# Designs tried in a protein design run: designed miniproteins, single chains, continued (5). Part 18

Each design is a single chain, and the fold is of that chain. pLDDT is the mean over its residues in the fold that is shown.

## One batch from the design tools (miniprotein)

Design m16594
Fold by ESMFold2-Fast:
Structure m16594 (fold): chain A 113 residues (1-113)
Amino acid sequence: NNDQITDLLTELLTALINRDEAALRAAVSALSKLVSPEEAERLRAAAEEAIAALRAGRDPLDVASEFAYRAQAILTEDATKNNDSQASLQRLQIVNDAAKRAIVPEVQKRRQK
């Protein structure tokens, strides 16, 4: 379950970097089946805001980084409210792993000029 969430979040962040709205919507739809209804609704709202930012000409790397930050808040909220430190840490690790897989290669590519 956690590995599947990490993989789908990686696909979602990669879709944002590639400006692939179809892949983004597919990843959000799949991820929504693995999280709570409240988390799913917030992730869909965040995805629509990310799509709007990409259409407005914002840098895909900045948009993906902002989405990762927002996804971290969304996915840790329930565990944080219930003082479940272990669940909160696991959700934080999922977001950090996905961000490293999707965002770090793009940052390195841009810095090579």
Scores: mean pLDDT 82

Design m16595
Fold by ESMFold2-Fast:
Structure m16595 (fold): chain A 115 residues (1-115)
Amino acid sequence: MILSREEVEREAIRLANETAFRLTNEVLRMVEEGASVEEIQAKARELASELVAKLEELTKDYSKEEQIEIITRAVHLLVTILKMQLQSAGVPEDLIEAVVRAVTDVFLERVEEIR
């Protein structure tokens, strides 16, 4: 199936939104269950890796530069929604920072592999 650039960008936004809500729900559940920061970060890395893999597949026929741009925008949207949702739920700022770091570390590692 040949998708337009606009359709690819819309799908990237959809995937970022779904991942943000899924990760928010997992973090809230794990906090309630008394999970460690390390266990929560591991879950964040898992879901971030899944998102980046889907975005790489979605953009595989594009230039490396275009792939990086689309993935960067999608991950930025994910982080923005995630911060807002976790802050609204009363999650401590240090835990929010730890989760965001886990997500951004996965993103940076995968972007370097695309280059």
Scores: mean pLDDT 87

Design m16596
Fold by ESMFold2-Fast:
Structure m16596 (fold): chain A 75 residues (1-75)
Amino acid sequence: MSEEEVQKALEFAEQVKARIQAVLAAKRAALEEARARSPEDGERAQRVLDGVEAEADRALKALDERIKRVEEEKR
């Protein structure tokens, strides 16, 4: 794999990570609004956030493993 291809893969992965972080930030903001509305809405929003955080963690780990393999293939 060329150095340019490795760099593009790393840049793409950083963009995906940024998008995942933006989604998490939006869900955390929604949780605070729900908590302000009622404890029950807050608990429901927390369950949604917990699910999204678990999915994001798996996606980020998969991206990190893919980046590592791309970098190792360079040398």
Scores: mean pLDDT 79

Design m16597
Fold by ESMFold2-Fast:
Structure m16597 (fold): chain A 59 residues (1-59)
Amino acid sequence: SAAEALAAAQKNAENFLAKGKEAGLDATATVEQVGDTARVTGTVGGQTYISVVTAESAA
């Protein structure tokens, strides 16, 4: 479900931010629902990363 995808995406965003801080870099992450999936857009060290997360990623 979209809710499961969002939950998995939130966890991915939290991990991304934690790793960025551990590396001494300024990191940001946003989560957006896209249909039955979620998109995580993260930036760290001037680089942008995009991940599409599904409900299966929460299992």
Scores: mean pLDDT 78

Design m16598
Fold by ESMFold2-Fast:
Formats: structure tokens, sequence, C-alpha cells
Structure m16598 (fold): chain A 79 residues (1-79)
């Protein structure tokens, strides 16, 4: 279902955000870059779901994931 797909993507986003923050603390640039690229992939998948289904749930998930990605990207550039 759409809700299960969104839930799975948001759970992956939570895990990647944790991995990214740990990688930054450890100066592991390769791990940080890989986590960042996968987060971009998740945001892209959520946008496709929103564009296709146009539900409030998909929009909220996409908007939230975009905000989180932008925050992580700012941390990456400051590192």
Amino acid sequence: SLMEQIKKLMAEMDELETQFQQAIKNNDWLAATKAMLRMVGIVTELKILYDQYKTDEAKAAYDQAMQRLNQMNQLFKQS
C-alpha cells in the first residue's frame, strides 16, 4: 500500500540520518557521502509517490524528508 511504502522509506531515512551523523563524528567521509546519496534517493522516491498519488500523507512525508536532507547537507558542508 502507499502508506506502507511511505512508512518503509521514512524508516530508512531515520536509519540513514543516524548513520550519517555517526560517520561525520568519526570523520568517515565515504560513509557520510553514501548515506547522503541514499537520502537523496529516498527524497526522490517520496516525490514520485506524491506526484503520482497527490495525497496529503505523501506530501507531508516528502516535505519532511526534504527538510531533513537539507539539514544533513548543511552539516556535511560544515564538516
Scores: mean pLDDT 88

Design m16599
Fold by ESMFold2-Fast:
Structure m16599 (fold): chain A 96 residues (1-96)
Amino acid sequence: DGDDYLDRGDFQQAIQAYQQRIDRDPNDSVSWLYLGSAYYSLGNYQQSIYYYQQSINLNPNNSAAWLYLSQSYERLGNYDLANYYRQIADNILRQS
């Protein structure tokens, strides 16, 4: 499945697998998250931000999505947004 492709570093196959899943079910927040992670691994941080934001819109209580959004902004050198989203991730994790 898509997780196997991510684990193996087959990021283009992972993108195709998760894109097919969101085409079938656009409310699958996990597929949006993993699609973001595949783009992050390819160094496409603007695309990863878009997909992580879609995951967060569907499931705002997933601390991992906020953490990955933070890391993507850090890679772009936007440390203010990275720190802001990191604090959101940490707050959600403590409430869980």
Scores: mean pLDDT 86

Design m16600
Fold by ESMFold2-Fast:
Structure m16600 (fold): chain A 78 residues (1-78)
Amino acid sequence: GYELDEETLARFEAIAEAAEAEAAALADPREARIVLLEGLLEIAEELGTDAAAIRDLLAMVRAGAPDAELQAFIDAYR
């Protein structure tokens, strides 16, 4: 299986940090959530894991789901 060593952890941290920084630059919380989800998609791709749940979550954001529902879904998927 894919194992998280210091190098891969640093890569994931960099992806997450970049997504968070871009999200912080956006005034619209919904747009910020989309950017964060794009970062999660990239992390999933680096891990070589299934990204289907993240794509479904992205559809929820586009449908106007509140951040609390998005957070709960992310937590359950994690």
Scores: mean pLDDT 71

Design m16601
Fold by ESMFold2-Fast:
Structure m16601 (fold): chain A 68 residues (1-68)
Amino acid sequence: GEEGAELVGRGAEAAGGLSASGAAAVIYQQGKGMGKPEEGRRGAELAAASEGPLDAEAVRRLALQGGL
């Protein structure tokens, strides 16, 4: 599980943060790539519901909540 959240967190850190839609796309794609499309979708839904730009820590937490 936690490895997927770490990978999307690193991506967000490299980007200097992500929009809610950007975070959702990254989380969804990571879950799909890891054979965990439902977990990626869940994390992406949480990110898409967010109210502004997300830092690496926020993206990592949302991915973890989705099961990545």
Scores: mean pLDDT 78

Design m16602
Fold by ESMFold2-Fast:
Structure m16602 (fold): chain A 57 residues (1-57)
Amino acid sequence: MEKAGETARKVAEQGIKHRAEQGRTYSEEQKKAILEKAEEYGRQFAEEVEREEKLKK
């Protein structure tokens, strides 16, 4: 079972790496904030989708 928050965090991590390869680097503090927000939003989105599925059936 994959948790949406962890998946969102991994996607954000890849985005940060891609930005760094293009010469745009974030500080460690900025990276942490981005990863935390991505994980939170991923969890909220997954809960909303599950709620909609339960309302439909």
Scores: mean pLDDT 72

Design m16603
Fold by ESMFold2-Fast:
Structure m16603 (fold): chain A 59 residues (1-59)
Amino acid sequence: SLERRIASAAQGVTDAAKAGDHRLAAGLYAWGSRELGTPEARQALEQAVRDAGATPAPV
C-alpha cells in the first residue's frame, strides 16, 4: 500500500541519518519525494529529517 511505502521510506531516512549515512539518507529523501508525490509522503519525509536532528530542505 502507499501508506506502507511512505512509512518505510520515512523510517529508512531516519535510520540512515542516525547511522551517519548521509548519502543514503539524502538519496532516500529524494526518491521518496519524487516517487510518492503526496502531501502525506512529504510530511512524513520532512518529519523523518527533523527526527534525525536536521532541517528539511526547502522545496
Scores: mean pLDDT 75

Design m16604
Fold by ESMFold2-Fast:
Structure m16604 (fold): chain A 93 residues (1-93)
Amino acid sequence: MEGFKKYLKKLAEKYKKQGASVEEIMDKLMSAIHTWMVIENLPSLEEVLGRMYEVAKRQLELYKKGELSEEEAVERFLEESMKIVEEAMKKAE
């Protein structure tokens, strides 16, 4: 888990350096998390993705309103999404 969190942070930095929008960064991170969950054979993929999508929408809305910086929106998306994934892992045990 910890190594994967570091990977996601590096992935976000990579796309930001390439000029990706906050929405594009969130989409790329969501895709990476989905792929990882499939590899780890975690249940409830559809529900977890739905919850992550709602988090992404909320953070993106706050960013567009000027309430969050790009960095804050991406960081909050990662923190909340990883909590959702960790909850799904606990339920799978």
Scores: mean pLDDT 81

Design m16605
Fold by ESMFold2-Fast:
Structure m16605 (fold): chain A 81 residues (1-81)
Amino acid sequence: SAALEAAREAVRLASDPRASPDEISDALSRLSRTAPTLEAQSAAGVGQIGLGVGLTVGDLEFGRRQAAEAARKALAILEEA
């Protein structure tokens, strides 16, 4: 499904130290747009907030980690559907 592929891409990018914050944000936005459940959409939104907090406080590793955790949660939700 488009949502499952979007979740896998978000996990891959958030876990890739070479991926830019913009690439991670775009992947989470794609996940949010394709996710059929509010729980998966909410997880993508939490990932965006965590990434944004990391950028604001200058802790990119924290931001990436929050995005990766949220993307994995969305992936787990979608795999149970």
Scores: mean pLDDT 86

Design m16606
Fold by ESMFold2-Fast:
Structure m16606 (fold): chain A 99 residues (1-99)
Amino acid sequence: MEKEIIKELARVLGISEEEVLELIRLAGDPELADEAKARLPTDRQRVIFTGFAQIIELARLKGGEEELERLRAGIRTALERGLLSEEEAALLLELLDRV
């Protein structure tokens, strides 16, 4: 599951799987979070990365139904606000359904 999510995020952002893993590492460190943000210069890239990072976290922690519903609502809201394309939102929702 996690490896599949990382591959899809790499594809969507147009970067390598190794670069995705580095971004996740940087974002997980409070002192390095600004560096991760600097590597994602657009709001769209940041929303996509945040959505995937939350799905990975839920997969790792075996998150409850309430967290899954909250993340689905967030993805739909991002789509409605034009921060995600229909294809990007559909991909995130499909990955979330596999958690």
Scores: mean pLDDT 72

Design m16607
Fold by ESMFold2-Fast:
Structure m16607 (fold): chain A 79 residues (1-79)
Amino acid sequence: MSLSEIAEKVSELYREIGEAAKAGKVDTATRTIPTSLAEEIAKRVLGISPAEVRTLADAQDRVKVDDLLNMALEFLERQ
């Protein structure tokens, strides 16, 4: 995958997270989103399987935004 394609997909991922924040779905204190939302965004934007995203889930069934972004970058760099 080209650097431009990686940048475009990362930009779209940030856009989806930003829209979730505007909808009150991001806990800004913990920087987390619900696991179900992380699964949906990652599958639609990147094609990452829900099972892989679930490995990031904490005890409250939430995923850290920074962990999701790191997984996205690693996934895109391996394409």
Scores: mean pLDDT 83

Design m16608
Fold by ESMFold2-Fast:
Structure m16608 (fold): chain A 68 residues (1-68)
Amino acid sequence: SLLDENPEQAIKDAKEAYEKSLEALKNGDFVTATNYSVAAALLYVAAGKPDEARKIIRESQKAYEEAK
């Protein structure tokens, strides 16, 4: 895939997306938070880091449960 040519950039983008997800969650913007956390997980999968993607999904789900 196109992302396979730039795994380092995909990892960087994933980290930035996850940080934006956490900031959106702090602001009560659940839609934006969900979109960024999903984007971060997909970028980690594309970079060959499925364990990190699973961690992001698990932590995001827990954070959403605590925010409700």
Scores: mean pLDDT 79

Design m16609
Fold by ESMFold2-Fast:
Structure m16609 (fold): chain A 89 residues (1-89)
Amino acid sequence: LEEERKLPRQPLDVGEVKPQKFPFDPKEEAELVKMAVLRGDEVEIEEREDGTVIVTIKRGNETTVYELSEESIKITVYENGKVVEEKVL
């Protein structure tokens, strides 16, 4: 059942947001891969020489690419091989 709270980011106290500006945490990478595998998605992980980690998750006709760097997180969503959404955080 819904409550009257719908804040974009709030259920955090003190230590929850600390790693937001650091490179992708290997623990979070492992959990992301595990969840994708449990859903039957195809997962591919690539590391670039600049320390950027690229995680590609394929679900049916949808492919989501996460590009995780020290400065930003880029998310690109593909449907049927075409880019339908791109975000930089």
Scores: mean pLDDT 62

Design m16610
Fold by ESMFold2-Fast:
Structure m16610 (fold): chain A 77 residues (1-77)
Amino acid sequence: AEEEKKYRERLKQAIEKALNGNISDEDIDLLAEALFDPKYQEEVAKVLRELFAQGKRDIVYRIGEKALELFEKKEKE
């Protein structure tokens, strides 16, 4: 419950930073992890579409690449 609230708040901040173009590597990692969580996947995917539309392609590619790395690691386990 408390951990979920903290995660949601961090995710919200990461999304806000991404949309403002002021995103850290930690925020990239958080958004990438959220992409394979069914609860947050749709919300993060929507944010990625918005970032791409705004020309923030570097952020989109970094999130996508990190997500693929995480998926590959999880599949290998």
Scores: mean pLDDT 80

Design m16611
Fold by ESMFold2-Fast:
Structure m16611 (fold): chain A 77 residues (1-77)
Amino acid sequence: SSHREKGEELRAKGEKAEKEGNYVEAGKYYYEAALHYLRAGDVRSASVAFGKALEAYRKAGREDEADRLQAEMSRRA
């Protein structure tokens, strides 16, 4: 599906940004990937991507964004 393909593209961009030390950018890409995986019905891949986004935001020192994402994950569980 288009959502699955977009999720995979965004996850790859997140991994690239993370390897480059761009943790804010990585967090944004992983978060967007998670939303696309969720729309594709791939809850497992969405959960993994949300976790990577949360870790990336924490590494970036973006505690407010990390807290909001953690709350969103809890609502979707």
Scores: mean pLDDT 86

Design m16612
Fold by ESMFold2-Fast:
Parts: structure tokens; C-alpha cells; sequence
Structure m16612 (fold): chain A 94 residues (1-94)
């Protein structure tokens, strides 16, 4: 179940990044979000749950901000719901 939780968490983090990249056109912010995503995956692999949580929150904030700037309410709502699920899964890893 731990391996399944980590797999689901990775897939959900990838989905947040994809939503961000659909609504964000700025190349510097796109690069920053990918770096945050990669740090979250590294933290997940190393069982660094605190860093995973911190990097995931940064990714959610960037994705929500990008969706808001784009006027894409559907993308914003999708990120909020994914964030709730990701937070729930991170709590299960503690």
C-alpha cells in the first residue's frame, strides 16, 4: 500500500504540473514549476515527507495563480481538488 500511495501521489503531482503548463505561458515560471515538481519527486523518493509537503504547496500555489491569471476557473478548481487529495495522501505517509 505504501508503494501504491507513492505511485498515486506521483501521478497526482504530474497532473498538477500538466494543468499549470496548460495555463502558464511565461517560460521562467514554467521552468520554476518544473524545478519545484522535480524537488517534490526527489523528496517523495527519499521519504522526506516535510520537504514533499512544502514543495507540493508551492506547486499548488503556482498552478492556482496561473489558472487565475488565465481566467480559467475549471483549471483552478481542478488544482484545488487535486491539492486536497495530495495533502490527504501525504498525511497517510506520516
Amino acid sequence: SMEELKKELKELLEEVLKIFEEVETNPARRKRAREIYERALEALEKDDIETLGEEAEKLFLMAMAAASRAGNEEAYERVVELGKRIRELIEKLK
Scores: mean pLDDT 90

Design m16613
Fold by ESMFold2-Fast:
Structure m16613 (fold): chain A 80 residues (1-80)
Amino acid sequence: MSLEELLSKLDEEIRNVFEKVINWLKENPNAPYSEKMKKIFEAYKEALKIIQKMDDDKGKEQYEYIEKILKLIEEWIEKQ
């Protein structure tokens, strides 16, 4: 499943959080790896706060999509 397909499966509020960090990473390809990881971690924390307000079934499904998205983003920045 592509990153774009996974983003489409997210709740709008969570999707907006990840789209912001992805756009920052695209605009800052030469940023230090540590700064890129910090931005990703901040997005992850914000997404978890949103999930905490959801019902258990919906929250679990969203968390599984987030885990897959994070893996793809990490693989993408590692290959730069």
Scores: mean pLDDT 83

Design m16614
Fold by ESMFold2-Fast:
Structure m16614 (fold): chain A 68 residues (1-68)
Amino acid sequence: MEITTHSRGTREQIDAMVAALRARADARVTVSEKEELLPNGERKHIVEVDAEVDGVRERFIFESVEPL
């Protein structure tokens, strides 16, 4: 089973969620981070987390936007 979750939050909230996922001993977790510069000068931070627990795969996409 594969579930995709798309969420927005503060950078602090995203970091906490990623840390919680990584702390699971039974989870296979892959984290990918990227930044996108928006046309208005803001920086968009995107964190993609792929987690597999007991044969269940979840993909989390977290987004936060910061002014430069």
Scores: mean pLDDT 70

Design m16615
Fold by ESMFold2-Fast:
Structure m16615 (fold): chain A 119 residues (1-119)
Amino acid sequence: AMAHIEELVRKIEEALEAGKAVVLAGKASGEANKAAGSEETEDKKGATAAGKDVEGAKKALEKVAEINGRKYTEEEIEELAKRYAEGFTEEARKDIIEKAREIIEEATKLGVEVSVEVF
């Protein structure tokens, strides 16, 4: 019983970290595009950076899907990851936040208290 509660709390923490990582990936992509617009790209690293941001966002979304006990299809994860990496998409960000809130609500109904300072 207690081991299951500790696992649930850990899953909530991972959902919060996954959402935070996706937000940071989106912000970094936006700032990189602004910097690239002001400097001569002699090394063509812009295309490689965009590919890495998509992969990072995809991994964050996979963690959220696992924590919710629901598995997203690979196509759905890739679509959401692209939206996060190519710019701020309010809907994609909202989905991550709503998933995390669903887990928190479920934990609260089980008598588990969760405090969130930063999301």
Scores: mean pLDDT 47

Design m16616
Fold by ESMFold2-Fast:
Structure m16616 (fold): chain A 86 residues (1-86)
Amino acid sequence: VDPSSVLVGLIMLAVGVAVENNGYIKSLKITESPDGRTVRLEIEVEGDVDKVLAELVRAVQASPHLELLSARKEGNVIEAEIRLLP
């Protein structure tokens, strides 16, 4: 399995956990680095955006396979940059 498939799978799991009971995803955009080791994630959320952001940060930081490079909120959009650890 290539690194991008692993990274996207782990991110989708973290996003699912973060959104559960806090809202739902209106749109999702994932932009991968050329090596598949880093993604930029843009999530448009209907619901409690602050709780979704907090739970996403928690889920990524709890993963032994992921590094959170950045996470921010702008209105109803969460932007995060996440790296797959070696």
Scores: mean pLDDT 79

Design m16617
Fold by ESMFold2-Fast:
Structure m16617 (fold): chain A 90 residues (1-90)
Amino acid sequence: MTLNMVVPVRNDVELAKELVEELRRNLPSGSHLRVLVVDAGDTDGAVELLVEGLRRVAEERGVELEITVVEGDPADPAEVAAAIEAFRAA
């Protein structure tokens, strides 16, 4: 099973923790998890927490993990959309 996820992150450490915990509970062993993290100006370490948490879940569950982090500029939604489409197409 291949799961593609797009996760916008901005200074929401609790949401990042909840997402990691949800995946820990529900992600099947042997899955392929592809995650695009859109950093929308994170200054609280939520992106780092999410990335580290995802790696731990992948190790615990025996999951193949691909993480891509891109900066999301709210003033340029077209570049973010292009990055999302490129991620989905790959």
Scores: mean pLDDT 74

Design m16618
Fold by ESMFold2-Fast:
Structure m16618 (fold): chain A 75 residues (1-75)
Amino acid sequence: MLKKYNISSELEEGNQKALQLLADAGLINKDVDTSYIPGITEFQRAHGLEADGVADEKTIEAIKKLIAESGVYFP
């Protein structure tokens, strides 16, 4: 499934982390993994980032900032 999008191992980790953060924050579906690129792309588009479906450093920082500012918490 991860290899379906031919991203590098480090970018796979970034995408997994970004999707998990978004899912935990309730911003996208709970059952997501790196194959759910639309979730990343939607977030990037909403935040004026490059909407390529790859969770780079800027995408991860934007997600962390949004979660911190929103005060979202899931047990």
Scores: mean pLDDT 60

Design m16619
Fold by ESMFold2-Fast:
Structure m16619 (fold): chain A 94 residues (1-94)
Amino acid sequence: MMKVTVTTYLSEDSDPEEAGKAGKKGIEDAGGKVLEVKVLKDSTMPNGKKGYQVVVTAEVAGDKAKEAADAGIKSIKDLFGDQVLHSSVGTLRL
């Protein structure tokens, strides 16, 4: 099992709660078990601009970790497009 953390940075004009739901759906559709969805308001982006940080944490079979993370990111990007400023994935082997 792998713990996967998908972090997505969204512009101020986005809906971060809806982005969290989209990320959760994408990961679950790929076979992941979502443990937590966290939305951080007024987050300062790495480039110094303000926006939202959406963090989705899930448990996934090790061979599916990349596919589940990619599915979560794709689900958010399909809904928000240009409002997705950055995405990153962290994995931890359990």
Scores: mean pLDDT 79

Design m16620
Fold by ESMFold2-Fast:
Structure m16620 (fold): chain A 73 residues (1-73)
Amino acid sequence: SRAAVEAGLAQAEADAAEILANPERYSAEELRRAAELLLGLARQLEAAGYDEEAARLRALAEQLRRRAEELER
């Protein structure tokens, strides 16, 4: 399922990039949920040996969480 992993990673990265480009269109709760989904995918990738890909998703999740905090105060 390498092709499925690559497709899922590409979609997750594209979705995160779109949210980060327009964070004001999302609630803090929605941004936090997006971050948690990325962290879940990162854990699955790390368990499968995709450490670099997991690190990229964690970096995106951290950016989403910071934006959520900015919206809350």
Scores: mean pLDDT 82

Design m16621
Fold by ESMFold2-Fast:
Structure m16621 (fold): chain A 65 residues (1-65)
Amino acid sequence: GAAAEAAAQARSGRIGDENMARLPEVLDEMVARAKERELTPGEREQMAILARAVGRPDLAAEFEK
């Protein structure tokens, strides 16, 4: 999915400007999903990576627990 792809690109440092512009939206979508169901450990890791990439270290710390 878009969140997993964005997290992988953020981790590798290969995010283009277009993908960077979409990261906050992807992160917001995943946060909304997290309210509907419990995230897997892998999804939490992806969320933490995305949160750091968009400048939300507070949110990243939340998902690293």
Scores: mean pLDDT 68

Design m16622
Fold by ESMFold2-Fast:
Structure m16622 (fold): chain A 71 residues (1-71)
Amino acid sequence: MEVLEELGLRPLPADHVAEPGEVLAELEDGTLLPLGAGALLEREFGKKIVRYRIVLEDGSVLTVKAEEVLK
């Protein structure tokens, strides 16, 4: 949480309207961020992405575990 404030990053609100093709990163503490912000926190600050949420063309969300992406 504190690291997000230092970087000027804000967790997405509960009423966030996701756009088709948007990819979101979920951290261990449940924080939801745009993929780029989540990747930055994982690379530079040792935060761990646990899930990715991919917004499909129909507005549905596909959830993928980070473990399944790392082959």
Scores: mean pLDDT 66

Design m16623
Fold by ESMFold2-Fast:
Structure m16623 (fold): chain A 80 residues (1-80)
Amino acid sequence: KEELISEIYKLFQEMLRSTDKEKQKELADKIIEVLSKLLDPETVERYRKRVEEILNSKKSKEAQRAELAVLFGEILKDIR
């Protein structure tokens, strides 16, 4: 349990530091895989859709990063 929370936190940090769209998509897939072990399937699906919406938005990279940071904060509260 604690190891999975540590892993998700590291993935969040790597995602927020990444500027490469392909790497961000790979990290998103890994994040969803780890979350599927911590949260119910319906909650995981909602977070998956929100991540996809942010990454596919026509907003600046800075705005996308800010929205991802807010979302990751919400996810961390749900895990704890």
Scores: mean pLDDT 80

Design m16624
Fold by ESMFold2-Fast:
Structure m16624 (fold): chain A 76 residues (1-76)
Amino acid sequence: IHPILKDPNIIKIDTRPKEEFEKFSHIEGAENVPEEELFEYLEKLPKGSKIALTGLPSIFEEAKKRFPDKEFFLVG
């Protein structure tokens, strides 16, 4: 397991629909924030937040573009 996934200071977000998050395996400690709610959720986080995203690469790229004040990692 990558050290990022064990770091309690990194916010772990799974962008899959709630049904898929509950039905299939996910990262331990991950919050489920479906892609349609993701940007609103990210907007509420402090500047400098570190975020590990599980989801589509396109959503990851858009998040980095919209929130250059935050650090993003794409995982699984």
Scores: mean pLDDT 74

Design m16625
Fold by ESMFold2-Fast:
Structure m16625 (fold): chain A 86 residues (1-86)
Amino acid sequence: MRELNLLQIELVTAVAAGDAERTRALVEELVPLDPRALVDAGAMAAVFVRLGNSRALPAARAAAELAREHGLDEVAAELEAVIAEA
């Protein structure tokens, strides 16, 4: 429906802002178009948290929860470790 690039830009913005609800909704829209969307969202959340952007923590938690729901247990564990360090 929306262009993939626009959804990806919106996802980065939602993650940086720590908008957990929007992060979840955008990942659910992106996963059918790009199977890496969840992994990419998690990686972005981890980068923001590691750079000291604690605002990204709610989005990082949402990404970890979604990763568990989709069977990406290793991705979820990596995100959970980054969140625990923050």
Scores: mean pLDDT 78

Design m16626
Fold by ESMFold2-Fast:
Structure m16626 (fold): chain A 83 residues (1-83)
Amino acid sequence: SEAARRAALAAEGKAIIDAIPGLSDEQKATLNAYVDALAAEASLAELEAFLAALRQMYANKASPQEVITWISQQVVALQKRLL
């Protein structure tokens, strides 16, 4: 089901965030909440594209600051569409 796919993508995103070295527990909690917001409100295609990009950032050893900035930008873009 789509709900099961969304839940699986959210769980994968959180696992990637938890694996990034240098993030504080507070930063991880904030980014995990952002993943939940994307999984609830974004289209499935947008959520899959988000995870593909996050996987690539992790593979390329993106810095904690790059990950924080990029994920925050995705959430802001989503929130602007919902207003």
Scores: mean pLDDT 86

Design m16627
Fold by ESMFold2-Fast:
Structure m16627 (fold): chain A 92 residues (1-92)
Amino acid sequence: MEERLREVRELILEAARYEEAGEEEKARELVKKALEVAGDTPEGRAILLAAQVLAALELEGYGRERAEEALERGLEKGAISEEIREAALRLL
């Protein structure tokens, strides 16, 4: 679980860096790869959501408290499982 979250987070962060540099096509390719690594399953979509929250924590204007709140909201809505939330909290 944590390894997949970490890999997807890194791909999202790389995509954000390329987007900031104006390399829109490379950013799009990295987002597509993140989707492939997460998987086209309900679990994979939940992993992608949690990884996006973790990536946002490392970007300007997003704090740890907001990341924790987003993960809690995802759990409340059934968008992520408790296992995914616990793994994501360990990576904060």
Scores: mean pLDDT 80

